# Designed miniproteins, single chains, continued (4), part 91

Each design is a single chain, and the fold is of that chain. pLDDT is the mean over its residues in the fold that is shown.

## One batch from the design tools (miniprotein)

Design m15155
Fold by ESMFold2-Fast:
Structure m15155 (fold): chain A 88 residues (1-88)
Amino acid sequence: SAEAGRRESLAFFLRRASPEQLLAILRTSPKNLTQSRVAELLGVSQATVSRTLRRGQIALSDLPRLLLERDVEEGVRLLQAGVEKVTS
């Protein structure tokens, strides 16, 4: 599905990027964010960025927001799992 493709594409960027690289993407104004800049920051080819965005149906200008939303969602999931493990 389109939603599954988007999740997989965002997961690729989150797995590939260090926290510092993710912050660099988030700090870049959407108007100044290019596929070449994302490729440079992640140490991948521009073709890889283009293919991943296309597969996820992600507009480049939406990438910082979607990465932040996904990172927050994953953080909440890990916190919930931690709470469940310590429940006595």
Scores: mean pLDDT 74

Design m15156
Fold by ESMFold2-Fast:
Structure m15156 (fold): chain A 77 residues (1-77)
Amino acid sequence: SPLEEVYEELRELERLLREAFAAAKTPEQQQQILEVAAEAGRRAGQAIRDLQAGRMTLEQARRIIEEERRKVEALKA
């Protein structure tokens, strides 16, 4: 279902965050990743709540998750 796709995208985001944290070489890099993870959690959590409340479309929720995924990928570059 489309909702299952959104949850799969969330699982992928969580996987990328764990990989970024594991690849971090310094406490400062780990702290930066934790800050990005906290923001991603807030934004994705709000998107899911708005989606469930009918205030947001599936496409809008997916866009927010994709934006957070791109931020995580930038940390690895």
Scores: mean pLDDT 84

Design m15157
Fold by ESMFold2-Fast:
Structure m15157 (fold): chain A 71 residues (1-71)
Amino acid sequence: MKPGDLVSVTTSDGLTGDGVVVDDTTIKVYFHRTRQTYTATITSVDGDKITATIDSDLPDKLRPLTGTVVG
C-alpha cells in the first residue's frame, strides 16, 4: 500500500464508498449514498486489506470500515 492507491471501502452496516490512500495512517473516503467525503485513520494493514476508523460524529456502527486496495 502506498499514497495514491485506490481502495474499495465498506462499513459494518454495508455502506460502500471509494477511498484513496493519503499516507501510511490516512485515507480519504467518498460515500456514494451520503455524497460526503470523510477522513479515516488506518488501524491495521494486512496485505491488500485495510481496517480504518472514520474521523467524524457518525454513529458507532458507521465509523469502523474495511477496505481492499484495488490496484
Scores: mean pLDDT 76

Design m15158
Fold by ESMFold2-Fast:
Structure m15158 (fold): chain A 56 residues (1-56)
Amino acid sequence: KVATLADFLERRKRISDRLLKEGFTDEVLAELQAEERKWLDEYFENSKKFYEEMKK
């Protein structure tokens, strides 16, 4: 139900590896930003639900 810190770090590493391999092009930056935005929205929603469940 909740993304772990390990999952977050792995996704960041994959994005970093892609940047290194493909370089800092506008195309790669736009794709990276779109992917990060989608992942962040998903992670935030999952984290919010988990936090509400644990909230006193």
Scores: mean pLDDT 69

Design m15159
Fold by ESMFold2-Fast:
Parts: structure tokens; sequence; C-alpha cells
Structure m15159 (fold): chain A 105 residues (1-105)
């Protein structure tokens, strides 16, 4: 179903708050990827604000994959196994969300 204006405003506010928290945590713990995360968060917020939900899903996916790739490169063996499982989940979530958006058109 299409988002109501109130639901859209609440989701936008939630995404902005989460983006700020993510950026603060990334700056503290993952400084090597801070610039890439900041750029993707800005693009995600712009896409969502423009109601371009397909672009928003793509940027959210890219953001998730950067974190997964970082864990695969620098994490423990257990963390790497979890990151591979998370990657598959992110791909499935992206596909499902894009299908929902296309069905709503």
Amino acid sequence: APLSEEEYEELLKHIEEQAKKILEEVEKYYPEITEEIKELLEKLLEAFKNKDYEEAVEYAYKLQMIFADYVLKYGSAEEQEDAEAARKKFEATKAAKLAEIKAAK
C-alpha cells in the first residue's frame, strides 16, 4: 500500500535519526569507511525525501554491503560467517522491497 503523508513524515524522521546514529558510531569505530557511509547516507536521505523509494532501497543495500564487506575484511572467522549470512539476507530484503515498490506502481 502507498505510504500516507503522516507515515512518510514519521519514516523520514526515523531514517534521519538512525542515519545520525550510524554516522556517529562509524566515525568512532570504523573511521576508514566514514566518508563512504556519509555519502551513501546523504544519498539515501535525498532519495527518500524525493519519494524515490527504488533509489532509497539501492542506497540502503549499498550501505549494508559496505558494513558486511568491512566485517569480511577485518572481522573474526565467526564474524565473517555472520557477515556472509547477512549479505544473503540483505540481497533478499532488497529484492523483496523492490518487488513491493513495483507492485505499488
Scores: mean pLDDT 75

Design m15160
Fold by ESMFold2-Fast:
Structure m15160 (fold): chain A 105 residues (1-105)
Amino acid sequence: SMSEQAKQQILQLIDEERELVKRLLPPDDAAVFLKSLDDLINDINNEEDIIRMLLRAEQTFSVHSIHLIVASKLDPSADKAKYQELADKFQQISDQIQSLLNQAK
C-alpha cells in the first residue's frame, strides 16, 4: 500500500539521520536526537493515516534542523561545522517528506 511505502521511506530517512548523529555529534548531544528519532519511530508505528504520519516526521526533522542551527550559534562548545552539516541534512529530509505530503494530498 502507499501507506506502507511512505512508512518505509520515513524509516530509511530516520536510519540515515541516526548514523549521521552517531558520527558527527558528541555522545551526550547525540543521545538527545537519537531518543527523539526513537520517539518518532514509535509515533509512526502507531499511526495509520499517511498524512498524519508524514506531518509528524516533517515536524520532527524541521525542529531538529532549527535546534542545531540555534545550538551552533549560541553554544561556544559546539562544533559549528558538524552542527551545520547535520542541520542541513535534517532540513533536506524535512523537504523530502514535505514533497511526499504534497503527493499524498
Scores: mean pLDDT 77

Design m15161
Fold by ESMFold2-Fast:
Structure m15161 (fold): chain A 60 residues (1-60)
Amino acid sequence: ELQKLVEEYKKVLDEITKRMRDEIAAAKAAGKTSFVASPETLELMKKFVELYKKIEELIK
């Protein structure tokens, strides 16, 4: 169980990192000085936090 959660956590982190890079690059190309993460990226961030909480509960 813990190993599966850690693997899922790493996958979600990798997806967030890739999406954030793409979204920041697109915002810069459009001349924006700030950006807001897409709903899909925000949902991945929520999943990341929930996975972290589950892992934390298992190791306590």
Scores: mean pLDDT 76

Design m15162
Fold by ESMFold2-Fast:
Structure m15162 (fold): chain A 92 residues (1-92)
Amino acid sequence: MEELRERAREIGERALEAWERGDWEGVEEAARELERLAEEAERRGDRVLALELRMMSKGLLALVAEKRGDLEEAERLREEAFRLAKEAQELR
């Protein structure tokens, strides 16, 4: 599981770099990588990590939606991220 957390950190760093460049497509790609990593965490039995990674993915997508002017979509994604974070906290 440490290797998945390390990869998540690297993805997060790339997302921040893309965000700073105004590369919204790069941020969305980082979000997709986090979702794939969450599927791997779930397959390995780490449900808490899977929820945390999905939360991060939804958070990045919400930031991109807000920048594109899709405020309703951004709010929906933020609510989903909050729900995932709460589920992760309740399991551990």
Scores: mean pLDDT 85

Design m15163
Fold by ESMFold2-Fast:
Structure m15163 (fold): chain A 55 residues (1-55)
Amino acid sequence: MQEAKDRTIQDIKQHRKANNIPDLPPEEQAQFEKTIDTQIALAYEESAKKRAQRA
């Protein structure tokens, strides 16, 4: 699941660069990465529940 987090971070960085928005300060970047970690964990849990329901 590390790949999903890294991809999301890169996607956001490229989006900011394309829209001429500066990168987040290191402190905010670290907190943002922790938030992404939590979001990925929640999404994975949600997907597991959906898979169980599919039969």
Scores: mean pLDDT 71

Design m15164
Fold by ESMFold2-Fast:
Structure m15164 (fold): chain A 76 residues (1-76)
Amino acid sequence: MSKEDAANYTVAAALRMVGAGFSEVARLVVEATNKVDTLSPEQKELIDKTVEAADAGNFEEARKYAEELKKLVDEQ
């Protein structure tokens, strides 16, 4: 995955979260991924889980996965 591909993936996920009313969670995901040039499979899985939780209207789960993503990025 290129830096451009990673950015496009993150932006698409963030737009979906904003559409679901979860702009704060979208911001956290963008801030976390802005620190990396590419996304690992584990980071992509956490982004996908955050989007799924947001689509389900589950704020606590969405925030939890976004925080796990931030921790995973910070541990690189």
Scores: mean pLDDT 78

Design m15165
Fold by ESMFold2-Fast:
Structure m15165 (fold): chain A 70 residues (1-70)
Amino acid sequence: SLKEEAERLLEEARRIHEEVRRTNPDKQPLADGLLGGAELAYEAVKKGFDPETALKRMRELVEEARRLAA
């Protein structure tokens, strides 16, 4: 389901945020913003408010976060 995929993406976003904090602390403010965006998009998926667009946004934010950790 969209909700289950969103939950998985949010968990991944949190793991990447923790990785950035350890590996690239100078990028922490950017990582904080990306996690915040993912949490807001997750709430939209949970409430059924344009959930496919919100899920797409979560995927984009997770990909951007991965680039910060690289």
Scores: mean pLDDT 87

Design m15166
Fold by ESMFold2-Fast:
Structure m15166 (fold): chain A 85 residues (1-85)
Amino acid sequence: DVEPYIELYVRARKLSEEDKEKLLARVQELEKNPEDLEEIEKKLPESVIKEIENFIDYNEVPEEYRKLLKTAILKLELELRKKKE
């Protein structure tokens, strides 16, 4: 169950309920259709990638969820950075 780790990230980043739902949707999409993590990483600063990796390591995310959660979070962060309002 990946949802507890999503909730931890939502709290750490102080995400809105809408952004939490987006993160959950990204996880569900990636479970069915895995995306190339390297292509997503190229679009974000190394500092952001390291923050997400540190989050995953610190919260001891199980090995089976690590790639899925990292990809979903990075994809969400990319969306949040493009929407300046």
Scores: mean pLDDT 79

Design m15167
Fold by ESMFold2-Fast:
Structure m15167 (fold): chain A 87 residues (1-87)
Amino acid sequence: SDERRLEAIRKLLEEAEELLREGEESTDPRVARRLYLQALFAAEVAREAAEYLISTSTDPEIVEEARRLLEEAERLAERARERLAEV
């Protein structure tokens, strides 16, 4: 269901944010890089899932929520890429 897809997207975004936080707290550049790559992957999967819901859902409330989650996924992916450039 679209509600299950929204929940899966939210879980991926929570995971991406936690991985970014752990990477930013890490004193080991190799560990930080791995965590940032994992965060980027989670954010990109969430982005693709949100885009799918926007394109396929006929429910305007689901589309609106998916658009908000898409913006969050794009911000997290950009933050991960910026961090990867620094390690």
Scores: mean pLDDT 90

Design m15168
Fold by ESMFold2-Fast:
Structure m15168 (fold): chain A 67 residues (1-67)
Amino acid sequence: MEEKQEEFRRYIEELVEELRKRGLEKAAEEVREFGEAVLEEYPDQLDVALALVEGAADAAILRERLE
């Protein structure tokens, strides 16, 4: 359980860092905050958590690039 949750957190950290390197700081913060919230709500459903974060990241990137 903990090992999978740590891998999820690492994935979120890597995604946030990648977005920041691309200059998408607002999207990075949204992904970080949403990732933490999803892990808290669905600690035993990490596949669902990953799908939700990926969709949220795509939406956040699009929003920031249009602003």
Scores: mean pLDDT 78

Design m15169
Fold by ESMFold2-Fast:
Parts: sequence; C-alpha cells; structure tokens
Structure m15169 (fold): chain A 93 residues (1-93)
Amino acid sequence: KIASVELTLTVRNGQTIVTLTLTAGDEAITIKAVYFRRSSDSTWTQIAEPTKLGPNETFTAVFTAPYVPGETYTVVLLDEQGNYLATASISVK
C-alpha cells in the first residue's frame, strides 16, 4: 500500500520542473510505469523504468517542460497488473 504521493513544482529559466515523491507503506510495491501529461498534451510521456520499492522506501521522478502559465501536470502510476497505484495533479500559477 502507498503511504503518500506528493507533487511539487518549481519554475526556473523558463522551464517547469515537476517532482513526484512516492512513499511505500508497510508492504513492498512494484511500479510498472510512471506517466506524465500536461493539459496541453494529447499523449502520455513515460518518465520512469519499472521499479520495486520495499516497505517505507521512497521513489522520486522528475518531469521538465517549457513554462506555460495555467498548465496542469498529471501523473499516473501503474502496478504490475496495470491498475492505478496513484494519480495526482499540480498546476502552474
């Protein structure tokens, strides 16, 4: 089970940097895929290789795109069976 999912967003040099931090709960989890999409995108971008987290371990992934005010970033994490482990969104102000 997942304990927490956090998205943070920083703008620097005309780019938006979105950081995903995921913490596993008291059991091991396998992440099959991590996908990011901007509200302006028609397709998902895979940003991480399949990985396995032990209990209470953290996973971090970073997505960078050109800065656009009002853009929303959505992340989707899938397990080995293709089920949603987590989804989160964050918007540029």
Scores: mean pLDDT 81

Design m15170
Fold by ESMFold2-Fast:
Structure m15170 (fold): chain A 122 residues (1-122)
Amino acid sequence: MEKVEEILKLFVESGIITEEQAELILEIAKKLYDYLVNELGVSEELAEAIVTEITVYLVLALTNPEKAEEVFRELIRELSGVLSLEDVERLTNLLAELLEPHNPALAAALRAALAALLAENS
């Protein structure tokens, strides 16, 4: 989580996101890390890499909401390179659930991106 905290601090210092947004993203990253390691059996090193990448894409989607679905499609394609499709679906659904109460529009964009990936594999 140290790398996630460092990245979020840089984004706040650069005026890209607020402290409140950084705190939310960090809490989401911690929950995703726990899920990856304890539920999906992903190594700690790979889980840290995945949540760091998700953090960057969340900031990009948050700062470019009109492009959020496109940003999340790219994230999901990258995750598909390191996780099974089933694990990508589970992780993405958890991320959408965690985003929903704070930013329902981003949660909807993420779900739309996942639906597009699943349609390609149908």
Scores: mean pLDDT 88

Design m15171
Fold by ESMFold2-Fast:
Structure m15171 (fold): chain A 61 residues (1-61)
Amino acid sequence: GPAPAPAVAPQPAVYGKEKNSPLTEEQWVALTEALAAYLRAHPDASVEEVKAFRDAEIAKL
């Protein structure tokens, strides 16, 4: 079995939403559109910046 992790534990994804916290197709479309707009405005953006933007958009859902 897994050993007890004393200091470091991965934080569980706890949304407490209905549907066992899956994203809907509408939410995926909204994220895709937001990402496309961001990339269009910032074609030189790094992968890290794009990921940060995506994470922020997901947090709004």
Scores: mean pLDDT 67

Design m15172
Fold by ESMFold2-Fast:
Structure m15172 (fold): chain A 111 residues (1-111)
Amino acid sequence: SKVREKIVKALEETARALEEAKKLILEDKSLPPEIREKEVKLLEEKIKRLEELKERAKKAETSKELAELAREGSLIAGQVSQLLKGLGNNEKAEKLEKLSEELQNIADELE
C-alpha cells in the first residue's frame, strides 16, 4: 500500500528528527543539567513510541488503524516541535512541524 509506505517513511523521518533533537539538547551547554536530563528522557520515550508506531503501521490491516497511527505520529512531531521552539531551535522545530502536518494530512485523507 502506497499510504502505508508513506506513513512508515514519515514516522522514520520523524524518529530521525527526534534523534537529531536529542543530540542538540545533549550538546547545549546553556541548558541546566536537570533540564537536559528531563528533555533527553522525554525524547527517548517518544523515539521508542515512534518505532512502535512504525512496526504497527507495517502490519496494519485497516485505514482506521493507519489513520490512528499517523495521528499519534503527528502529535509526537508537533509536541517536539513546540519543545524545540521553546529552546530557540526554530530550524529543527519547523522540520518537525512539517512532518506533523504531513502525518495529519495522511490521517485526514484516510477518514
Scores: mean pLDDT 88

Design m15173
Fold by ESMFold2-Fast:
Structure m15173 (fold): chain A 78 residues (1-78)
Amino acid sequence: SFASKEELLAGMDRTLADIREASKLLGVDLSAAIAQLQQLRDQVAAATTREELQQVWAQAQQLVAEVSRRLGEAYRQL
C-alpha cells in the first residue's frame, strides 16, 4: 500500500537533514538540490489527490537518486 502523506513528509524531512549533513561533511555544494527537494516537500504537503502525490513523489525520488550519485562520487574521491 502507498505510504500516508505524513509518513512521506517525515521521510523527506529526514532525507533533507541527511543530505545537509553529508553535503557539509564531504564539502559538496548541494544547495540547489536541497532547495528543489524542499519545494517538492512543500508540494507533497499541498497535494490533495493521490495522483498529485505520486507525481511529486516520483520527482523527489529522482532528485534523491541524483544527489546520492553525487555524494557517492565525492566519497570515492576522498
Scores: mean pLDDT 84

Design m15174
Fold by ESMFold2-Fast:
Structure m15174 (fold): chain A 65 residues (1-65)
Amino acid sequence: SLEKEKEKLELKILLFEIVRESTVFVLQRMGRDAEAAREAERLSAEIEELRRRLAEVEAQIVAAK
């Protein structure tokens, strides 16, 4: 269902946010600030794509009501 797809996307976004925070934290602790910034940008782009997909699913749910 669209509701299940929404839940899956919300969970995936949460997991990617955790991965981004953990990766940045580890790299910064290793003194790899430039790599931390690049990984943050890359993961943030992936999260924004997932947020776009979530918005599409939410629009479909609204349209179905």
Scores: mean pLDDT 87

Design m15175
Fold by ESMFold2-Fast:
Structure m15175 (fold): chain A 130 residues (1-130)
Amino acid sequence: ETWEELLSRSPVPKEYQEKILEIMKKALEKGVFKSKLARGFVEALINKDVQKLANYLAFLIVDPNITEDELVAAAMFALLTGDPELLRYLASKAKDPELREFLLEMADLVEQGKYEEAIKKFAEYLGVEI
């Protein structure tokens, strides 16, 4: 599957997809993502490397010891693809109640098609300007 094929199935408008990728780049540069797995996943997203992305996502989803920064990295992919069920699944793995509530709020916004609000709140959570 190509990057273009993957994103063609996303209900998220192209202009918001571009903003999400810019936020990911800024968050990566700011050092938000600490684990090698989280950093590798975000780099694969930025580079549009679907094969690496699929491999990293598979590891993140099944990892019983998934960290908060890895959950946030996977949540950015869920936002990019407009997948509220993935956001709810990731929330179920969050041990921190604030992160869990944040991911559930993001799922509700994505489900309602409120992508601009979701993007702004993600940027605020990551401490990134949009």
Scores: mean pLDDT 83

Design m15176
Fold by ESMFold2-Fast:
Structure m15176 (fold): chain A 80 residues (1-80)
Amino acid sequence: VKEELIAGGRELLRLAKSMPPEEAARFAAEAARVAEGAARIARERGDEELAELYAALAEAFRLAAEGDFAGAEALLRELE
C-alpha cells in the first residue's frame, strides 16, 4: 500500500506538471485536501503509520500548489 500511494502521488505530480500553472496549483491544492482528509480518517482508526504517509503526501501536494515541484518530488522520494 505504501509503494502504491507514493507511486500514485508521483503520477498526480506528473499530471499537474502537464497543466497550465494556475490549473496545476488548483489541482495540487485539491489533492492536498483529499490527502489531509485521508490522514485524519487513518488517525481516527488508529493507523498512525498510514496517517503519517497521507500527511506527507498532503505536504508534497501543498509544495506543488506553491510551484515547488522539486520539493514535492524530494519529499516523496524521502518516504521510500
Scores: mean pLDDT 83

Design m15177
Fold by ESMFold2-Fast:
Structure m15177 (fold): chain A 103 residues (1-103)
Amino acid sequence: SMEQEKLRQELLELLDKAIDELSEEAAKNKDDLVRNMDLGSLLVGYASWKVATKTGNPSAEELQLELDLVRQRVEYIRSGGDPSLREQRRQLSEQLKQKQEEE
């Protein structure tokens, strides 16, 4: 549907922005090996998510949950690990998993 395509584009744009921000952070701290290993893991995660979004056919409900999950994850990282955002992210991840496993 047109709504699915709109949500897909919003998700892809948000993932690209998150990847760019993490890549710039890694470049600024290139001598911090531990931090760059952690940032590298997040980059791989977001890149894999982007591939799944492009190649899959998620429903509008799944796309909305994924978009909300990426937004919460980005905010969690920017906050330095706010526990309230961590719990929201866990709940969204559980809801997404359940939707993907319904068939």
Scores: mean pLDDT 71

Design m15178
Fold by ESMFold2-Fast:
Structure m15178 (fold): chain A 79 residues (1-79)
Amino acid sequence: HMSDFIKVLQLVAKAKNLEELIELVAKDLGIPVSSVTEESVFDYIAEKLGISRETVREIFENSKSPKEFAQALLKAYSA
């Protein structure tokens, strides 16, 4: 719910790049970084926000920074 949503946005905003985002998601899930892929991160975000993986991917591809990605995810969740 809302707490999971806020947690995801904070995680995304905190990461400087995709590599750091993968590391933060791996740490949150308690699994090795080698087990986390870009697709796994998109699935994690999609599940927590209740949106599709394809929507997360499209937002990521159209985002120029982690902050912009977080803001676009917030808009998608609020729609």
Scores: mean pLDDT 78

Design m15179
Fold by ESMFold2-Fast:
Structure m15179 (fold): chain A 90 residues (1-90)
Amino acid sequence: SEVEKIEKKIEEVKRAAEKADRDMALVLRGTANSLEMFKSLYLRHPEAVSKETVEKILEEAEKAITGNYDEAVKALFKLNEIVKEVLERS
């Protein structure tokens, strides 16, 4: 399910944060918090969230995990834009 994919990605981001240096860990913890907000919105308003939106959120989270600091910051910014758009539709 989409929820299971989101939950798995949250755990992957949290594990990456535990192994990261302080600055990177802050960005990754922010990413995990944004994913938890997205999961909450999806559970409350599944009609406001398309499969394509779930895929985009997961892709940005993956970029945060696999990229350098600058790439992770950009990914978090993009992820937060998507969360804001979903919140505005909810």
Scores: mean pLDDT 88

Design m15180
Fold by ESMFold2-Fast:
Structure m15180 (fold): chain A 96 residues (1-96)
Amino acid sequence: MKGTPEAQKVVEEAEPELKELIKRGKELLDEAEKVLSPKEVRELTLKWVGLVLLAIGHVEDALLAPTKEEAEEHIKKAKEALEEGIKLLEEAIKKA
């Protein structure tokens, strides 16, 4: 059922990796500010924020998951959203 101890543990074990991905995205935004126009930085920031919000939604779903396996799938989607954001930032910086 929702809010199982197994689901909570999956989220707790994933938290360090999720925090590192968010930190990496912020570091890439700082690099983007040095090489991209203010307009491009604003557009990338909005895309990054959107993907962070999507990842938060997946983490919420993981915490409420009825099984460990469903919690793991939601955490995987959260990581994929953050990794997509990192890739978008890295590609934008590389094109500059």
Scores: mean pLDDT 87

Design m15181
Fold by ESMFold2-Fast:
Structure m15181 (fold): chain A 90 residues (1-90)
Amino acid sequence: MKRDEIVERLNQLAERYRKKAEEAKKKGDFEKATQYYIVADMLREAAELVREGKYEEAAKIVRDLASHPALTPEEQEELRKIAEELEKLV
């Protein structure tokens, strides 16, 4: 996967989780909303670190997210693969 593709995918996931947070907030599920906002912020931070060439720091955040229970198993596996790709760029 190319660096720009990783950045785009992390930003797409961040937008997805921001929308999930907004929906949870509308339903009064503030605990889920808070978790989804944190996930969205971490994904966006990882995308910025990748853009800056800070692959080691980005990989750490992405690897932490890959084990986060708020994500689907498919998203966790995708993030694990992204972390592995980033680790190869260090």
Scores: mean pLDDT 87

Design m15182
Fold by ESMFold2-Fast:
Structure m15182 (fold): chain A 98 residues (1-98)
Amino acid sequence: MEEAEKLVKEADELEKKGIEYMRNGDYQKAAELFEKASELYVKAAELDPERAGTLYRRAAVFYEKAAIAYEKSGDTEKAERYRQKADEFWRKARELEA
């Protein structure tokens, strides 16, 4: 779907920027970018049922990256929440592949 593909491309660009912020030690900004990338992958999965499993797996990966970045920034509460979000979307991806 054209709309889902646009969201995936936006998420991919946010990933690149987030990785750069991680390398520069700006963990808070990296976390926010990874969080937004995860949200875009979730929305893309909702719009593209054929790729939903793959897109939910990508969302889970970026929620994990956001959790790591929040932990490094000192935001332990957000780190825990995004680890739980990652587990949720790993589970959703597996259910769609079953």
Scores: mean pLDDT 86

Design m15183
Fold by ESMFold2-Fast:
Structure m15183 (fold): chain A 64 residues (1-64)
Amino acid sequence: MKLKVTALKDGAILFADGTVAKKGDVIELENVVFDEENGELKGVDVKTGLPVVVDTSKVEIEEI
């Protein structure tokens, strides 16, 4: 399953290298795992190949 994730706020998306997305940034995620307890999605950014943690309360998500 591949997801399109749009950051609604700065820092809504954290990359494994310590980079954070800015409001309006869009990424595509694969190998997605939902962490319901923490309200997080974990996956791999298709463009960079980096692991990513997403705060689900601060993003818009679409299946693509």
Scores: mean pLDDT 82

Design m15184
Fold by ESMFold2-Fast:
Structure m15184 (fold): chain A 88 residues (1-88)
Amino acid sequence: SYRERAEEAWREGLARALEHLEAGKRKEAARAVREGADRAIEYLRKEDTEEAKREIRRLLAEEVALQLLITLDDPAEQAATIAALRAA
């Protein structure tokens, strides 16, 4: 289903972001999050259901939050972000 493809695209983006963050590459990590979200949203738009629209809003909020957290110069926040990505 498009929902399953969207989840796969988002997980792939998060996995790439984690690899970049663990290597100290925050700019590349932020880009990976954005690219993963972009692919996932394209799949969800094809569903055109109320549930898919709610998932798009949730994913957009998660993308924005992750991009902000990844770009912060805060070692504690970087560690927390890495832990959250590992849990995803």
Scores: mean pLDDT 83

Design m15185
Fold by ESMFold2-Fast:
Structure m15185 (fold): chain A 90 residues (1-90)
Amino acid sequence: APVPGVKSLTYKFLDENTVKLTVEFEREEDAEPAAKAIVDFLKKIPGVKSVEYEVKGKTATITVTFENREDAEKAVKAIADYLGVEAKEA
């Protein structure tokens, strides 16, 4: 996988166009570099309006706002494929 040490990916829609991604890592030291790579990846996806992230211990929380719901659903699949994990709805 392009990003090592990813344990899980969960997502939750906060509203029609905003998704919260929660990424868990095997090691705390992997979380910050991986979160930055994920943010850079997301910013290249068409339809992304804003990306915010927070890293706390082994967990990265990424909040992404999209132009529409279809772009959001495609982006969740793309990030799951990028991380080499299944996306699970929270």
Scores: mean pLDDT 82

Design m15186
Fold by ESMFold2-Fast:
Structure m15186 (fold): chain A 100 residues (1-100)
Amino acid sequence: TARIAVSVAVEESERVVTKEATAATHVGTATVNAPPGVAVELTVELEAYSDGKLLAKAVASARGVAAPGETAHVVAEATVTVPEKPTTLVLTARNRLLPL
């Protein structure tokens, strides 16, 4: 299993990271820390490419609301399975503030 991870600031709407890896399973993880009084929806999109072609794509979302006086640690994780060959991974994390 290969892993690619990104941390997004609460004020940051989108971040993209890329990694090359060879594995049958790839796990993409996005994390955001929401301060007290902030609700967020974090979406992660993991795309796996080989020879310029999209092999697999997975999307996951997580929501978090910080309790009074606490920070919410919000994690979204997407997993793709591909042939075990050199693969370019593109991980896109999108953070959206939600109305309370």
Scores: mean pLDDT 82

Design m15187
Fold by ESMFold2-Fast:
Structure m15187 (fold): chain A 115 residues (1-115)
Amino acid sequence: MGQELRDFEIEVSEELETNGIEAVLEKLEKEDPELAERVRELLEKAKNGETEDPDPIESKIRKLLYLAMKRKDEELIKNLIAGAITYYRAKKLGDEETLEILGHRVEQAIKELEK
């Protein structure tokens, strides 16, 4: 399971780079409409500065997206969207290994941006 989600994250990152955010979300809507809705809600809340959530990983992803959007860092925005899609899929599958890895990644990213 962990390897399949790593390969999935890489594939999503490549599709985001090649086709852009909206095209990837439209494809995701056909394959998993609940996951697509969750990602759209994340983007809207991050854009509005609504970074607080009871889920600490969700909160960190929202904060990182908010900062990336303010900086207009398109590469970071795409990478964070790929990570968020992978995070929501891992939650749905109960893949605790992937959840732990993503938790560590967002914690490190927050610490680097706060310097």
Scores: mean pLDDT 79

Design m15188
Fold by ESMFold2-Fast:
Structure m15188 (fold): chain A 75 residues (1-75)
Amino acid sequence: MADAAAEAARKAYEEGKTPSEVGQAWADGVIRAGGSPRAAALAAHYATQAMLDGKSPEEVAEAARRGAEEGARLE
């Protein structure tokens, strides 16, 4: 489930998609995995910021996971 979101986002990153498109891929993945809208929004925001900061795909994925975790707590 979480791996499916990471795979979709990694594919978008490798295809040279924009930071906002990579963030949207993470948001869509979180929703498909049964996550809340807040978890999806924070995952997208953290992933987008990490990509804009020039972070690696692994660091972008970790940022997205932290965002999803924080958003899930807020529900």
Scores: mean pLDDT 76

